# Ledger of designs, part 105: designed miniproteins, single chains, continued (4)

Each design is a single chain, and the fold is of that chain. pLDDT is the mean over its residues in the fold that is shown.

## One batch from the design tools (miniprotein)

Design m15635
Fold by ESMFold2-Fast:
Structure m15635 (fold): chain A 64 residues (1-64)
Amino acid sequence: ERPPLTEKDLETARFIGRVLRRLGDALDEAFKEIKAGGSREEVDQRLADVAEELTKEIRKEKAK
């Protein structure tokens, strides 16, 4: 099957790929902190902060 994507759609897909990679890195760090006996609240807050940053990046991408 051949998905008919425009160049704009492909650029968006690549951008999403980068966003997902950053989220993956943040999750890896969160797991390491929990394993080290870190606070679940602090981990949740950090993940929320990362999610906010990614949301801002997505908004900037759409705004142009």
Scores: mean pLDDT 74

Design m15636
Fold by ESMFold2-Fast:
Structure m15636 (fold): chain A 95 residues (1-95)
Amino acid sequence: SSLDPHTQTILDLKEQAKTDPSLKGELDIVTTALQEAAKAPSVNEAVEILEKAKKQISNSDLKKIIDDQIQFAKSTNNLIAFKLSVIGTIEDLKL
């Protein structure tokens, strides 16, 4: 019943966002960008959306979440696999 570090980081971010309006604002930017990336017609356009969002946030854990999605997109170059990964991350980040 111990949580893995990635799951724990997401739960900590969600808990902090309840009392930190700045972090909630950044979480909303990330969630919106992931939703837009999931609708993108190509991997390159999805990566551009995520890179733009990464420049708008300061939280290091949220930047890592975006960066991990960008790296996965670039390494697999498979739009369907990328979109499924993004949907999973959106579900994990939902308050």
Scores: mean pLDDT 83

Design m15637
Fold by ESMFold2-Fast:
Structure m15637 (fold): chain A 67 residues (1-67)
Amino acid sequence: SLSDIQADIDEGVQLLRESTLQTSTRSIPKEKIVDESLLQQANELLLSSTSPAAIAEAKKLEEQALK
């Protein structure tokens, strides 16, 4: 019924407000970190080796993690 549709809309608006409020309080730019495991692998590689090849590989992993 029309009354049921209005109730569903009101509930949807309330959920959207809650979602928006939670998003606005975020402190970490999650959109810049797509794969944390790749970022961790890049850091481990840089800690274990200083060779130019290792640096290049770590940079590639960081780019994939932040894509």
Scores: mean pLDDT 62

Design m15638
Fold by ESMFold2-Fast:
Structure m15638 (fold): chain A 76 residues (1-76)
Amino acid sequence: MRPTQADVDAVMAHLRAGDVDGAFALIMSLADPSAQSASFDPAKVRAALEEAARAIAAGDETRARNIVGAALREVS
């Protein structure tokens, strides 16, 4: 599944609300179980979302969006 701008925006909305668990659940729901890289590490995805949340707290939404986009590509 290819991530869209709407997917990035939805994950960013959860992170702005301080809901890392909701952001993680959303990314996992977008994961393609038939993908060739079905061995992606969920712990690394969660760590990336925590880093994106820190970037938002620091006022760096561009960095946060780049991290979210990379995490979505990892699960796709």
Scores: mean pLDDT 75

Design m15639
Fold by ESMFold2-Fast:
Structure m15639 (fold): chain A 57 residues (1-57)
Amino acid sequence: SEEEKKRLKDEYLKWLEEQLKTLSGVNRQVGERELEEAKKMSDEELAERYKWHLERK
């Protein structure tokens, strides 16, 4: 559903921001670019990306 996709997008963005707090140097720069890219994605694209991330782990 659209509500589910929005929830997953919000959770993914928050997770990325939390990860950035633990990173430094080049890894932080990569994470910052990933967050910037994620902010430009649609709710559907971000939700799908987050699902694949959770399933891979």
Scores: mean pLDDT 75

Design m15640
Fold by ESMFold2-Fast:
Structure m15640 (fold): chain A 67 residues (1-67)
Amino acid sequence: MSEEEAVAELKKRLKEEYGFTDEEVDAHIANLKKRAEMAGLPFLEVALIELGRTDEAIKILEERAKK
């Protein structure tokens, strides 16, 4: 999954399941990006964990570690 696809899925879920406004969605995504930077993790991995796709996030970490 690309970062763009993960962002789109997060926005859809937050709006449809949690009733977030566009501003609340943007604030949530900005907070996730900030947490990713502070942890030294790619945003895609943090987004995948938030979506409950932890196994996919672990695979991305392993692939990055090979570099």
Scores: mean pLDDT 74

Design m15641
Fold by ESMFold2-Fast:
Structure m15641 (fold): chain A 83 residues (1-83)
Amino acid sequence: MDEELEKKAEEILKTWSEEEIAELLREAADVYEKGDRSKVELVRLAVAIIELLIKKNEYTETVKKLALENKSLAEIFRELAKL
């Protein structure tokens, strides 16, 4: 993961509410499904947040299960948004 992106994701996890993080993940899911390249940085940020959540042992089993089921990134984002 990009070190600058990891720092941004860590700051979000420390300062944002669960509702704000959930909203960001839902928006990233919509952007990914629509293929909106102008907002690709939002998708990258959402992936960085998920990677940090896995590293902290939060939602690790859920992410692994969705990956094993060949779920799309959008589906993973939406499931984690149910925080």
Scores: mean pLDDT 71

Design m15642
Fold by ESMFold2-Fast:
Structure m15642 (fold): chain A 82 residues (1-82)
Amino acid sequence: SSMEKQKLREQARKYLDEANRLLEEGERLRDKDRKAAIKKYEEAREKAKKAMEYAKKADDPTLYSAAGITLAAADFELDLLK
């Protein structure tokens, strides 16, 4: 239903907001505490995946794309810090 898709879109947006916040925290920690930065990027990755899942269920390609960009950024940073 339209109302159910709205709720799924709101959940996707919430997870995307959390993922972006965690990505910013990881960036802040990157050169100060590698282990803490890795943890933040791993958490951002998981939240971005949830955002993509809910965006797909909501049929929202814009939120899906935005979450995918956040996921790619987290994966890129994790590969550099490994």
Scores: mean pLDDT 91

Design m15643
Fold by ESMFold2-Fast:
Structure m15643 (fold): chain A 82 residues (1-82)
Amino acid sequence: DSSSLQLVQQLADEAEQLLQQGEKDKSISLYQQAIQIAQQGLQLLQLGQRSFTPEQYQQLTSRLQAIIDRAQQGIAALKAQE
């Protein structure tokens, strides 16, 4: 389903934009928003797994997980500041 692919790609793009803004602004709130949108993308991807090729599924899962990991590291770094 092309609509499912497009939606997950849009969520990944939105999460990356929020991640970049969070990195620029040093904002825990923006990092948390990036994580929430990326997690929504992962849920849609898992629920619609049969609608994706194995390559699309792997690439989108990796992309969304990388956003979550990077945002979590950004939050940890900001919380470690005195």
Scores: mean pLDDT 86

Design m15644
Fold by ESMFold2-Fast:
Structure m15644 (fold): chain A 98 residues (1-98)
Amino acid sequence: DKIYEELKKLLEKGYSLEEAVRKVAEKLGLPDDMIEDLVTVVRLLKKGKWPVADTVFTISLTSMDLEGTPEETIKKARDIYEAAKKVVEELEKEKKEK
């Protein structure tokens, strides 16, 4: 997953996951409101509130779709969210395997 690899590289450079997600979303041309929603759900994932993060993200995508956001843009947001979930799983696994 190209987005996952890009997030990992940004983390290796010392960026936070929130900063990495913002940079990737900006590079992919996502609108500012969608970027802020992605940063918000990433914070929820980091707090272990995965069901809340999934619900908030689903509401955000549904709202954007109803407002006529292009399907390709919605797909990019989903790809970033799924990549961020993988990163959070790895970070939590590293903490548990200390």
Scores: mean pLDDT 80

Design m15645
Fold by ESMFold2-Fast:
Structure m15645 (fold): chain A 82 residues (1-82)
Amino acid sequence: HHMTLEEVEEFLDKLIEIEKKRKADPSITLQEAVAEARKLVDTLSDEQLEDIFKLADEANLPDEVTLEEFKKAVIETYKKKQ
């Protein structure tokens, strides 16, 4: 199924949480943070991954954005499609 706005927000919040934990705790390795992010991506169906990529593409974000800025742009793009 296509992702709901709530599912998109939840997914991005989980990514932001991984980044915040990594920054707050120097014992968390980059490899561990990447592994957690990959597990999150693996929970998505091909259709849900396509939804995220389409939203990111339509949001037309520059290379240097924070995950929080990315979330805001993706959510705004989703709302405009409705």
Scores: mean pLDDT 75

Design m15646
Fold by ESMFold2-Fast:
Structure m15646 (fold): chain A 76 residues (1-76)
Amino acid sequence: MKTIEISGFSSYEQVLEGAEIAKKVLDELGIKDYKIETVGDTSARVTVPEEKADEVLERLNEALKPKGLGARIVSS
């Protein structure tokens, strides 16, 4: 498993919006085994299969860029 962190949020409500965008991206990619969690009021983490991590990262950055958010792979 690989964890992707989404950051750039200005509020917890925006963190929840980011998590919803991530769920939509994962559903569109057909990924069933994932975990999404919020980390405080400042970030969200998405855990996905290692073989899908790069594809998910690319699609998340495409979906999140209009909202001013970014995603990156982290070691947690």
Scores: mean pLDDT 79

Design m15647
Fold by ESMFold2-Fast:
Structure m15647 (fold): chain A 74 residues (1-74)
Amino acid sequence: MKVIVKGVPVEKLLPLLPEIPGFISYKVLDENTVEFEVEEEEGILERIKKFLEKKLKKKPKVSIKDNVVIFDFS
């Protein structure tokens, strides 16, 4: 599945990508937006959310649009 992270500088997010649960690949969309692909498995989105909250020390707003999950840290 596709996940977008918004509102995080790309230089802070890129070092974390290999540690994201179920991580497959990524694409940088802009300086504060990264799209990445993850394995489709039970609980994966909750695990990713908890991981990012822990590493970034910030809570995202979560939304879903066109089967893409968005974690917005703005």
Scores: mean pLDDT 83

Design m15648
Fold by ESMFold2-Fast:
Parts: structure tokens; C-alpha cells; sequence
Structure m15648 (fold): chain A 56 residues (1-56)
């Protein structure tokens, strides 16, 4: 099921964003790098959500 695979990808990206946010909060020295990585993951998340909307 394509929709289920996309939901799993969505959940995994959300988990990665959450881990990166926690890392940035704990270590200010990597905050800028973490924020850039989060922005990239959030763009991928938008594409996944758009694909889910198309599949539904």
C-alpha cells in the first residue's frame, strides 16, 4: 500500500526532526547546522504529505 509506505516515511521524518530539535536544544554549537537539516527534512515532509493527499 503506497499510502501506508508514505505514512511510515512521514512518521520517520517526523522522528528525525524531533531528534534534531532535541540535539539543537542540548548543544548550541550545532544549532545552525541542525536548523538547516530540519528545514531540509521539513521540505521532504511536505512532499510526502502532498503525495499522501494525492493518494487519498
Amino acid sequence: DVAEALRQAEAEHERQVARLRQLGARDPSVRDQVEQQIAELERQLEEIRRALDSAL
Scores: mean pLDDT 81

Design m15649
Fold by ESMFold2-Fast:
Structure m15649 (fold): chain A 73 residues (1-73)
Amino acid sequence: SQQIENMSDTDLINRLSERLGISKSTAREFLDTFGKQTMRDVLLTMESGASEETRKSMASLMQQEIKRRRQRE
């Protein structure tokens, strides 16, 4: 929605943390790793009534990708 597209970084981090069941620090790492547009798309999916299983799977996949990138640096 237009509200998601116009969210500040702080608001986006807070909402991602709430929706994905992750810490605000982890939500910040997601934003820094995948970018604002991707994180807005994720949040839009969560707001569209994604299941708990979908939320957990998405959070898990993103955490695994961040761990892979960090191990190479």
Scores: mean pLDDT 77

Design m15650
Fold by ESMFold2-Fast:
Structure m15650 (fold): chain A 100 residues (1-100)
Amino acid sequence: SKAEELKKKALEKVKEALKNKASPEEIFKIVEDYYKEMLELAEENPEQIEYIKKLTSDFLAELESLASENLSKEDFEKLAEKVRKLDEEFGEKLDEIEEK
């Protein structure tokens, strides 16, 4: 599915970025792009919102594991805070789409 492909591509980009010692800001940009594309997919396919939520939950679990293994504690905490806020906003936007 398109949603599964977006998740796979985002995780591959995160893994490559971490391997190249990218900054937390660069990793966060990959995560932002993933959420943006998932939101666009949800707007075009509202029936997929439950599935998109599930895939994004799985994405976050894998991102947390990768980041905790590869980033310093300080960089991990900075990234985690930004991602948490982004995920909260994403969930609110998905709920707005479902109510249309």
Scores: mean pLDDT 87

Design m15651
Fold by ESMFold2-Fast:
Structure m15651 (fold): chain A 90 residues (1-90)
Amino acid sequence: ERIEELIARLREIAEELRKKFPDDPLARTAAKLIEKAIEALKEGNLFEAEVNLGLLGIILGLAKLIGNEELAALIEEAIDLLNELLKILR
């Protein structure tokens, strides 16, 4: 159940990014990276999940540099949830 809860919350974050920031390329990229990480985890591809997590960290850095605190907070939550999922599945 914890794995399902984490995946459900990650999907919610991806949807929230698209809803709150529909024209923001960083938000769009973050949502896509979250979705790719979820798909990789479902397929047992932990390496691809870690790659997408790393790229998401770069997008977080960019969001912080431009001062979009709300975007950064959502991305940071997604990174924390993905790290928890990777720890459970490893």
Scores: mean pLDDT 88

Design m15652
Fold by ESMFold2-Fast:
Structure m15652 (fold): chain A 85 residues (1-85)
Amino acid sequence: SLKEYYLKLKNSKDIKEKYEYGYKLLKEVIDNSTDLNEIKNAIELVKSLIKDKEYLKKLLEDVLEYAKSKKKEEVAKLIEEELKE
């Protein structure tokens, strides 16, 4: 459930658990949304909740590989742009 992943991501104090639920949340949004703005908003939400820059970078790299594996080229480009910042 998207709400469950969000609550686990928001309330966890363990960075590894934040990473796992951030990944699950973004994966579910990528799988179920056709709206690039919705996907971008989900990425910004996850970025706001994971303050460790190295873990955030690893998470976005993993989500990028997932988007590429699903042949979602526009989503992959959006994540690549986030990784350049």
Scores: mean pLDDT 86

Design m15653
Fold by ESMFold2-Fast:
Structure m15653 (fold): chain A 64 residues (1-64)
Amino acid sequence: KSEVEKKAEEALAAATPEQKALIAEIAARLDKIGDALDKYIKLKKEGKEEEAKKAIEEAGGVPL
């Protein structure tokens, strides 16, 4: 684990339940964006521009 991840976990442990819920929501959003980016890169490498665009839109990203 990186030092940044460890410090983030310590901050989460000290956070209030309301703060933890907000952080969890942000983390879930980032995970969805990461998955969409991986799919976008793969589809774009395969020349499937339309499918790549839809993958970003499904994650709530801005269409190209």
Scores: mean pLDDT 70

Design m15654
Fold by ESMFold2-Fast:
Structure m15654 (fold): chain A 73 residues (1-73)
Amino acid sequence: SMDRELALEHFKKAEELRDTDRDLALQHINKGMNLIEKEGLTDEMMEAFGRATGVPVETFRRLVASRRGLTLP
């Protein structure tokens, strides 16, 4: 699916930007999360989210289940 590929690209971009532009990284994470809400979860998406955020997969599964965007502390 195009939306699955786009979600993965957003998470990869967030991983790249995490140390240089935190606000832009968070925007990409939230865009990826919104796309996942429509397409459903894959293991690849969970892995990419973990790399982008440093958040455990279990936390990601809970966030998707709650349908909420992520705000990093």
Scores: mean pLDDT 71

Design m15655
Fold by ESMFold2-Fast:
Structure m15655 (fold): chain A 73 residues (1-73)
Amino acid sequence: MTEELVEELEKMGRKALEKAREAESELEKEVAIGMFQIGASVLILEAKKAGDEEAVRKIRELAEKYLEEMERI
């Protein structure tokens, strides 16, 4: 469970980062970031419902890293 949820976040993060880099407008970048934030929140909720505190921690840390990278674009 933990590994699967973390891998799913990494896939979402990579896709969101690529979309943010390819964005031709600030709005397109904001949409990419917003969609990633929603996805990360869903995975955190699933991890919490499963009682997987390790997944919650790792997902939050990775989400912050991807958000920082997108903000630097």
Scores: mean pLDDT 84

Design m15656
Fold by ESMFold2-Fast:
Structure m15656 (fold): chain A 85 residues (1-85)
Amino acid sequence: SSEAARKQQADDIWLSLGEKSAETASKVLGLDKEELVERVRRDVRGTMEELIERAEKSGTIESETAGGMIQIALSVAELSEKNLS
């Protein structure tokens, strides 16, 4: 992937997640924003599964926050479809 394509993809991911949601996801997974974007890009499905699993397993995430994680996972899945080219 070229630098331009990678940057565009990162922008799309952040736009879809929203900054607040991205920060929450980063904290839940213990990743930097850059690491989160790269993980989503490389393994959308696995990232979704881990986000949901950690949100539920940790017992730290409230129902509303878990709902936000699920929305993030869904947005990530949609981005995967667009990036299948």
Scores: mean pLDDT 62

Design m15657
Fold by ESMFold2-Fast:
Structure m15657 (fold): chain A 64 residues (1-64)
Amino acid sequence: GITLEEVRRLAEEGRADHAGAAASVAAAQGNMTPEEAAEIVREAGRRVGAEEGGEKGARQISTL
């Protein structure tokens, strides 16, 4: 099955779609809890979004 490290790595590489699918498969296989898988994908997605979407995030704050 897919390991927790694999899911995290995929999400960190900006493969959020693949990380989401991998986390779903890992949770279904019982290799990790669905809560843990969701947290990893969400945290990594937020990290990737913040890193690559730093400028876009600033635009959202610019609404002020």
Scores: mean pLDDT 60

Design m15658
Fold by ESMFold2-Fast:
Parts: C-alpha cells; sequence; structure tokens
Structure m15658 (fold): chain A 93 residues (1-93)
C-alpha cells in the first residue's frame, strides 16, 4: 500500500524535475521518502527518491527542503541495508 503511494510520489517528483519545477520535485521526493520510512524492503525506491531529492534541492537552492529531506533519509537509513545503499549513492555522485 504505502509502496504504491511512494512510487506515485516518485513519479511526480521526476515529472516536476523534468519541468524545471525543482521545489515541487523536492517536495514530492520528501513525501516519497517519508512513506518509505515504513517500507524498509523498498531500498531501491529509497535510493532513487534520495537521488531526485538531492538533484532537486541543489537546483532549487532551498536549504529548508534539504534539511527536511535529510531528516527523512536518516530515519530510513537506520535500516542497515537501506543505510548502505543511500551512503553509496550519495558518496559516489
Amino acid sequence: MKLEKAKEYLKKAKEALKKGDYKSAAEYAIKSLKLLRDVPEAAELTVESAKIFEEATKKAKDKKLQEQGQKELKAIAEDPATRAAIEAAVDAE
């Protein structure tokens, strides 16, 4: 259930990013990440949402959204598998 909603928000984040609406892209990515806190088996979606969130907030230059998203990421990253995946993705690029 929450997995499907997280995928929907992720898709909306990708569409907003393509439209140059970086603030909306970041907000949808944060909503996806918040839902994924309750779905640790969806590590792949968490990594993808985190990547879109970083790209969107970097282009939006909104530090408040960056801080909000990092809090959601840390909550998800408390799961060992998800933590490793996020750290690898963030550290690489």
Scores: mean pLDDT 72

Design m15659
Fold by ESMFold2-Fast:
Structure m15659 (fold): chain A 86 residues (1-86)
Amino acid sequence: MDEEEIDREVKVALGEIYFAIGKLDLQRGDIEGAVESFEKAARLYAEAGDKELAIETVEDGIQMLKEAGAPEEHIERLEKLREEIR
Protein backbone atom coordinates (compact mmCIF):
# COMPACT_ATOMS: atom_id res chain seq x y z
CA MET A 1 0.00 0.00 0.00
CA ASP A 2 1.42 3.36 -1.08
CA GLU A 3 0.55 7.00 -0.26
CA GLU A 4 -1.94 7.15 -3.16
CA GLU A 5 -3.84 4.07 -1.92
CA ILE A 6 -3.88 5.39 1.66
CA ASP A 7 -5.22 8.76 0.42
CA ARG A 8 -8.09 7.01 -1.43
CA GLU A 9 -8.97 4.87 1.63
CA VAL A 10 -8.90 7.93 3.93
CA LYS A 11 -11.20 9.87 1.56
CA VAL A 12 -13.71 6.98 1.47
CA ALA A 13 -13.66 6.71 5.28
CA LEU A 14 -14.15 10.48 5.68
CA GLY A 15 -16.97 10.38 3.11
CA GLU A 16 -18.74 7.71 5.18
CA ILE A 17 -18.32 9.84 8.32
CA TYR A 18 -19.65 13.02 6.66
CA PHE A 19 -22.65 11.18 5.19
CA ALA A 20 -23.49 9.85 8.68
CA ILE A 21 -23.11 13.40 10.11
CA GLY A 22 -25.49 14.70 7.41
CA LYS A 23 -28.13 12.14 8.43
CA LEU A 24 -27.75 13.15 12.09
CA ASP A 25 -27.99 16.84 11.15
CA LEU A 26 -31.32 16.15 9.37
CA GLN A 27 -32.64 14.27 12.45
CA ARG A 28 -31.78 17.41 14.49
CA GLY A 29 -33.43 19.74 11.94
CA ASP A 30 -30.09 21.21 10.78
CA ILE A 31 -30.82 21.26 7.04
CA GLU A 32 -27.87 23.56 6.20
CA GLY A 33 -25.42 21.35 8.12
CA ALA A 34 -26.84 18.26 6.40
CA VAL A 35 -26.33 19.78 2.92
CA GLU A 36 -22.72 20.75 3.75
CA SER A 37 -21.99 17.24 5.09
CA PHE A 38 -23.57 15.51 2.05
CA GLU A 39 -21.55 17.79 -0.27
CA LYS A 40 -18.32 16.89 1.58
CA ALA A 41 -19.13 13.16 1.46
CA ALA A 42 -19.86 13.21 -2.30
CA ARG A 43 -16.75 15.29 -3.11
CA LEU A 44 -14.57 12.92 -1.04
CA TYR A 45 -15.95 9.86 -2.88
CA ALA A 46 -15.39 11.59 -6.26
CA GLU A 47 -11.80 12.52 -5.26
CA ALA A 48 -11.24 8.88 -4.23
CA GLY A 49 -12.18 7.90 -7.82
CA ASP A 50 -15.60 6.44 -6.93
CA LYS A 51 -17.78 8.65 -9.13
CA GLU A 52 -20.70 6.16 -8.96
CA LEU A 53 -20.76 6.24 -5.14
CA ALA A 54 -20.42 10.05 -5.20
CA ILE A 55 -23.49 10.40 -7.46
CA GLU A 56 -25.47 7.84 -5.40
CA THR A 57 -24.58 9.77 -2.22
CA VAL A 58 -25.86 13.05 -3.73
CA GLU A 59 -29.08 11.34 -4.93
CA ASP A 60 -29.66 9.79 -1.47
CA GLY A 61 -29.03 13.21 0.12
CA ILE A 62 -31.53 14.88 -2.23
CA GLN A 63 -34.17 12.26 -1.37
CA MET A 64 -33.59 12.69 2.39
CA LEU A 65 -33.79 16.50 2.07
CA LYS A 66 -37.09 16.21 0.17
CA GLU A 67 -38.50 13.88 2.86
CA ALA A 68 -37.36 16.38 5.54
CA GLY A 69 -39.20 19.21 3.73
CA ALA A 70 -36.03 21.18 2.99
CA PRO A 71 -36.32 24.42 0.95
CA GLU A 72 -35.68 24.06 -2.82
CA GLU A 73 -32.48 26.16 -2.51
CA HIS A 74 -30.81 23.41 -0.42
CA ILE A 75 -31.95 20.66 -2.81
CA GLU A 76 -30.64 22.73 -5.76
CA ARG A 77 -27.15 22.84 -4.17
CA LEU A 78 -26.92 19.02 -4.27
CA GLU A 79 -28.45 18.86 -7.79
CA LYS A 80 -25.70 21.24 -9.01
CA LEU A 81 -23.04 19.09 -7.32
CA ARG A 82 -24.46 15.97 -9.04
CA GLU A 83 -24.08 17.67 -12.45
CA GLU A 84 -20.49 18.76 -11.58
CA ILE A 85 -19.52 15.15 -10.71
CA ARG A 86 -21.13 13.68 -13.88
Scores: mean pLDDT 84

Design m15660
Fold by ESMFold2-Fast:
Structure m15660 (fold): chain A 80 residues (1-80)
Amino acid sequence: SLIDEAIELSKKGEYVKAGELLEKVDLEELRKKAREEGDYNLIGLASLALQGIMSPVEAGELLEKGDDKALMQRALEKLF
């Protein structure tokens, strides 16, 4: 499934590719599976998308750069 593929990509640190798959899947089902796998990064990407804060691909780009501060900053910009 695309959800299983997204989890495999996340385990490899390919968060942008994982984000592209998240645009094609049920994000609630993705979050359930990510919780079972202990993948907090995918839970974060899906949660930001479900809240309408940013796209999964944009969040994946920031996560691949290891820039948690920029990720938080962009989330705040969308809320205010």
Scores: mean pLDDT 78

Design m15661
Fold by ESMFold2-Fast:
Structure m15661 (fold): chain A 58 residues (1-58)
Amino acid sequence: AAAARRERAERLIRESETNPDLVQAKQDEADARLAATPADYKTFLDSLIAHGAATKLP
């Protein structure tokens, strides 16, 4: 049960890294999610407030 689930998860990760097409697809999805990550949100928020959110100023 638990061991089988862990093996399945590890296999999926390994297959994602091994297969170039799968890596590309996973990269795209990860990229979209990473863009919304709190870390990226910090930089995004800074840019949004300065260049888009409230006032459009140089």
Scores: mean pLDDT 56

Design m15662
Fold by ESMFold2-Fast:
Structure m15662 (fold): chain A 65 residues (1-65)
Amino acid sequence: SVVTRETAASLLIIGGYLEGKIELEPLGGLGAFRMEVKSLEEANEARKLVLEGIREGKAIEPRLN
């Protein structure tokens, strides 16, 4: 299956934030996949929402090596 470059880049940024490596940035095109993520517990919930959105047929489950 296929994802756009813009989608892949946005997912990488979210992934880094959920791992605590980057801060939240204004990303275009993700819309409501930004929860109030202030703790590791909430980061895990946000991760599940991102995966659900991707599996809706917009993209493959993000696995970028």
Scores: mean pLDDT 46

Design m15663
Fold by ESMFold2-Fast:
Structure m15663 (fold): chain A 97 residues (1-97)
Amino acid sequence: SEIEKEIRELMTQARKALEAGDVEALKEVIDKIIELFKKHPDNGFAVSAAIEAAGYALQAGDLETARKIIDLLESVRDKLTPAQQAAVDTLRAELEA
């Protein structure tokens, strides 16, 4: 689908920004992933991308962006699979450590 293609392209951009240590570029790409997730919170691919993006933000030391994504994911926890809920719980634990 068009959404899956857009998310795949954004995830590629996020990985490149993370590898380059470009926190500003990473934040911009993650904000776009967040917008797609907000528009399609029931789309499993968008949810998975948001979870992965939160991990990238934590790895980059951008705790503000990581908290924003984790809070958003928790706000739709009832729509998450058990595996996705466990991933979010792990991200929350890492953020609060």
Scores: mean pLDDT 86

Design m15664
Fold by ESMFold2-Fast:
Structure m15664 (fold): chain A 65 residues (1-65)
Amino acid sequence: SVKENAIAGVRETGGGGTAAAALGELYRLGIISREQYEEAMAVVRGRYRLSPEELAAVLAILEAG
């Protein structure tokens, strides 16, 4: 469907997924705090629609830290 193709396009261009992965690495390396990570992820989620898999990865990072 058009909606599924739009979500796939965002994933393929690395928009939301790439931003989420980069922020996760910054948080894991201790460069940003949990609060800064959560604030930055709120901006990413507002700008991009994350897939259920991408959201699960974000939640796993938050639970691990």
Scores: mean pLDDT 66

Design m15665
Fold by ESMFold2-Fast:
Structure m15665 (fold): chain A 67 residues (1-67)
Amino acid sequence: MAEEIIEAAKAHVKYLADEGWDADLIAQTIRAIELAARQHGLSDEEVEAIRKAAVDTAKEAGVEVTL
């Protein structure tokens, strides 16, 4: 489950970065994904893995995100 959410988060963040969304909007999107993951009962470790994957994906697409 966590792996599937990580892949979905990466795909979504890459799409937003490729479409030209700024770092603040991408950061808000990542925070929303983290909140949803916590609401669905994922552990702190799984939520951190999602955060890291999403931030790293944004950086690879040229957007530096600070959370």
Scores: mean pLDDT 82

Design m15666
Fold by ESMFold2-Fast:
Structure m15666 (fold): chain A 63 residues (1-63)
Amino acid sequence: MSHLSKEQLEEIARRVGVSVETVARADAYLSIDPDASNRKLAGLLGISVATASRIRRAIEEER
C-alpha cells in the first residue's frame, strides 16, 4: 500500500526534478518489489540510475 500523500509525491518530484507521475510510478513499483535495483527502477521509469536512486531514497526517508 502506498503511504505517500499527493503532497509528498509533489515535493519529491520538485526536489529530484522529475514529474509527479514518475515518483508515483516509482512508489507503486517499490511497494511490489522493494528490493528492485536502482538500474531496474531507472529502466522502468525511463530515467537515469542516479535519479532513480534519489527518488528511492526520498520515498524511504518519508516513511
Scores: mean pLDDT 79

Design m15667
Fold by ESMFold2-Fast:
Parts: C-alpha cells; sequence; structure tokens
Structure m15667 (fold): chain A 55 residues (1-55)
C-alpha cells in the first residue's frame, strides 16, 4: 500500500538519523552514550510498531 511504502521510507530515514546520533554519542561520556542508545532503541521500537499496524 502507499501508506506502507511511505512509512517504510520514513522509518529508513529516521533509522539513519539515529545511527548517526549514536555514533556521535560514542565520543561522549558513558552516561550520555547510554541515554542516547536508550532513546534510539525506543524510537526504533515505535517505528516497528507503526509498520506492524500498517502491514
Amino acid sequence: SARLAEALERARRELQRMVDEVGKANATSADENYAAGQAASQKIRAAREELARLA
């Protein structure tokens, strides 16, 4: 469906952004790195749930 295709493209862009953010966090303190990882994990889970609803 068009909605599914659009959601997948959005998810890919957001995943790339999260990967970039986590990469930058690797240069900071352990606390900041951990927090960034947790935030990225939650966003990935939310994106997966959205895709599941559209599938």
Scores: mean pLDDT 75

Design m15668
Fold by ESMFold2-Fast:
Structure m15668 (fold): chain A 71 residues (1-71)
Amino acid sequence: SLAEAYELVKKAEELYKKGDYQKAAYLVQEAILLAPEVTPAVEEALAKSKNIDEALENALKAAGEALEELL
């Protein structure tokens, strides 16, 4: 569900802040699988990213914003 995907994104943001990038990336992927409606926003954010660290940060922001719009 969209609410479950949003919870996963928020958990991923906390892991990212703690430096657990691998777990953060995994939870973002799980959120996209639960809410594929956010995929275009995440893909656009990734396409605009210049490096892997920026890509994860931009994906987290895009997924969170898209889910807030859909909820």
Scores: mean pLDDT 81

Design m15669
Fold by ESMFold2-Fast:
Structure m15669 (fold): chain A 93 residues (1-93)
Amino acid sequence: SARELAEEALRLAREAKRLGVEAMRLAHQAGDRELLLEAIGVAIGAIGVEFEAELILEGRVKMSEEQARRLLETARRLLRAAEELLRRAQALL
């Protein structure tokens, strides 16, 4: 269902945001400006998915199952990006 897909997207977006923010902190500490900007982008993207998923779950936006599936795919992509950026940031320290 669209609700179940949105709930999963919310969980993944929250994790992507957490990892992205940690990657930002470590990239800043390491002085890697490029990695910092990439991590900021991922964190902002994750916040957007989190906000959209919350609006769906609150019933404030009607969403099809196909739209919810695309939101989940975006959340999965952002989580993978956050994990990779965090790994790269950790390698600098």
Scores: mean pLDDT 90

Design m15670
Fold by ESMFold2-Fast:
Structure m15670 (fold): chain A 91 residues (1-91)
Amino acid sequence: SAEEEAEWVRRWGERYLKQARELKKQAVEAIKNGDYDKAKEKLLEIEIMRGMMLIMRGVAKVLGVEEAAEIADRYVEELDKIIEELKKLLE
C-alpha cells in the first residue's frame, strides 16, 4: 500500500541517516590521523546510501506514491549536507 511504501522509505532513510552520521565521525577521525584513503571509503559508503535513496525515490514516483518520494527527497537532502561537509574537509 501507499502507507506501507511511505513507512518503508522512512525506516530506510532513518537507518541510512544514522549510519551516515556515524560514518562521518569515522571519516573526520581518519582525516585527523592523515588516513585520507579511509576517509574516502567512508564518504563512498555514504554516497552509496544516497544512491539507494534516489532509487527508492524513483520507484515511489513510478508507483505514484508522492509521500514516499517526498520522504526520500528529505533524506537525500540530509545526506547531501553530510557529503558536502566531508568533501570540503578532503580538499
Scores: mean pLDDT 90

Design m15671
Fold by ESMFold2-Fast:
Order: structure tokens, then sequence, then C-alpha cells
Structure m15671 (fold): chain A 55 residues (1-55)
């Protein structure tokens, strides 16, 4: 579900280099902690919180 939420967020922010990097990094990461954190950042970005691009 977090991956699906990340994909949904990516759809809203697909034109953003940051969103693309977060999504790709999450897909490439083999560390569950890192992957989860990246997807959570992407989900927050996709909810229209572009000024909170960190965490």
Amino acid sequence: DLREQGLEAYRYTSGSGTARMLYLAGQQSTDPEESRQLYEQLVKLGKGKKDNDES
C-alpha cells in the first residue's frame, strides 16, 4: 500500500525531478527503512506539500 501511495503521489508530481528521484530511489533501494522513508516523502509531496519536500 505504501508503494501504491507512492505511485499515486508520483502521478501528481511526475513533472518534478525530486518526485522522480524519490520514486526511482525507492524502487531501487533494497533497504526497507530507506525505501519506506523515500515513499513517505513522495506521498507527502503528492498531497500538495511541495514546500515540504524533505520529510
Scores: mean pLDDT 66

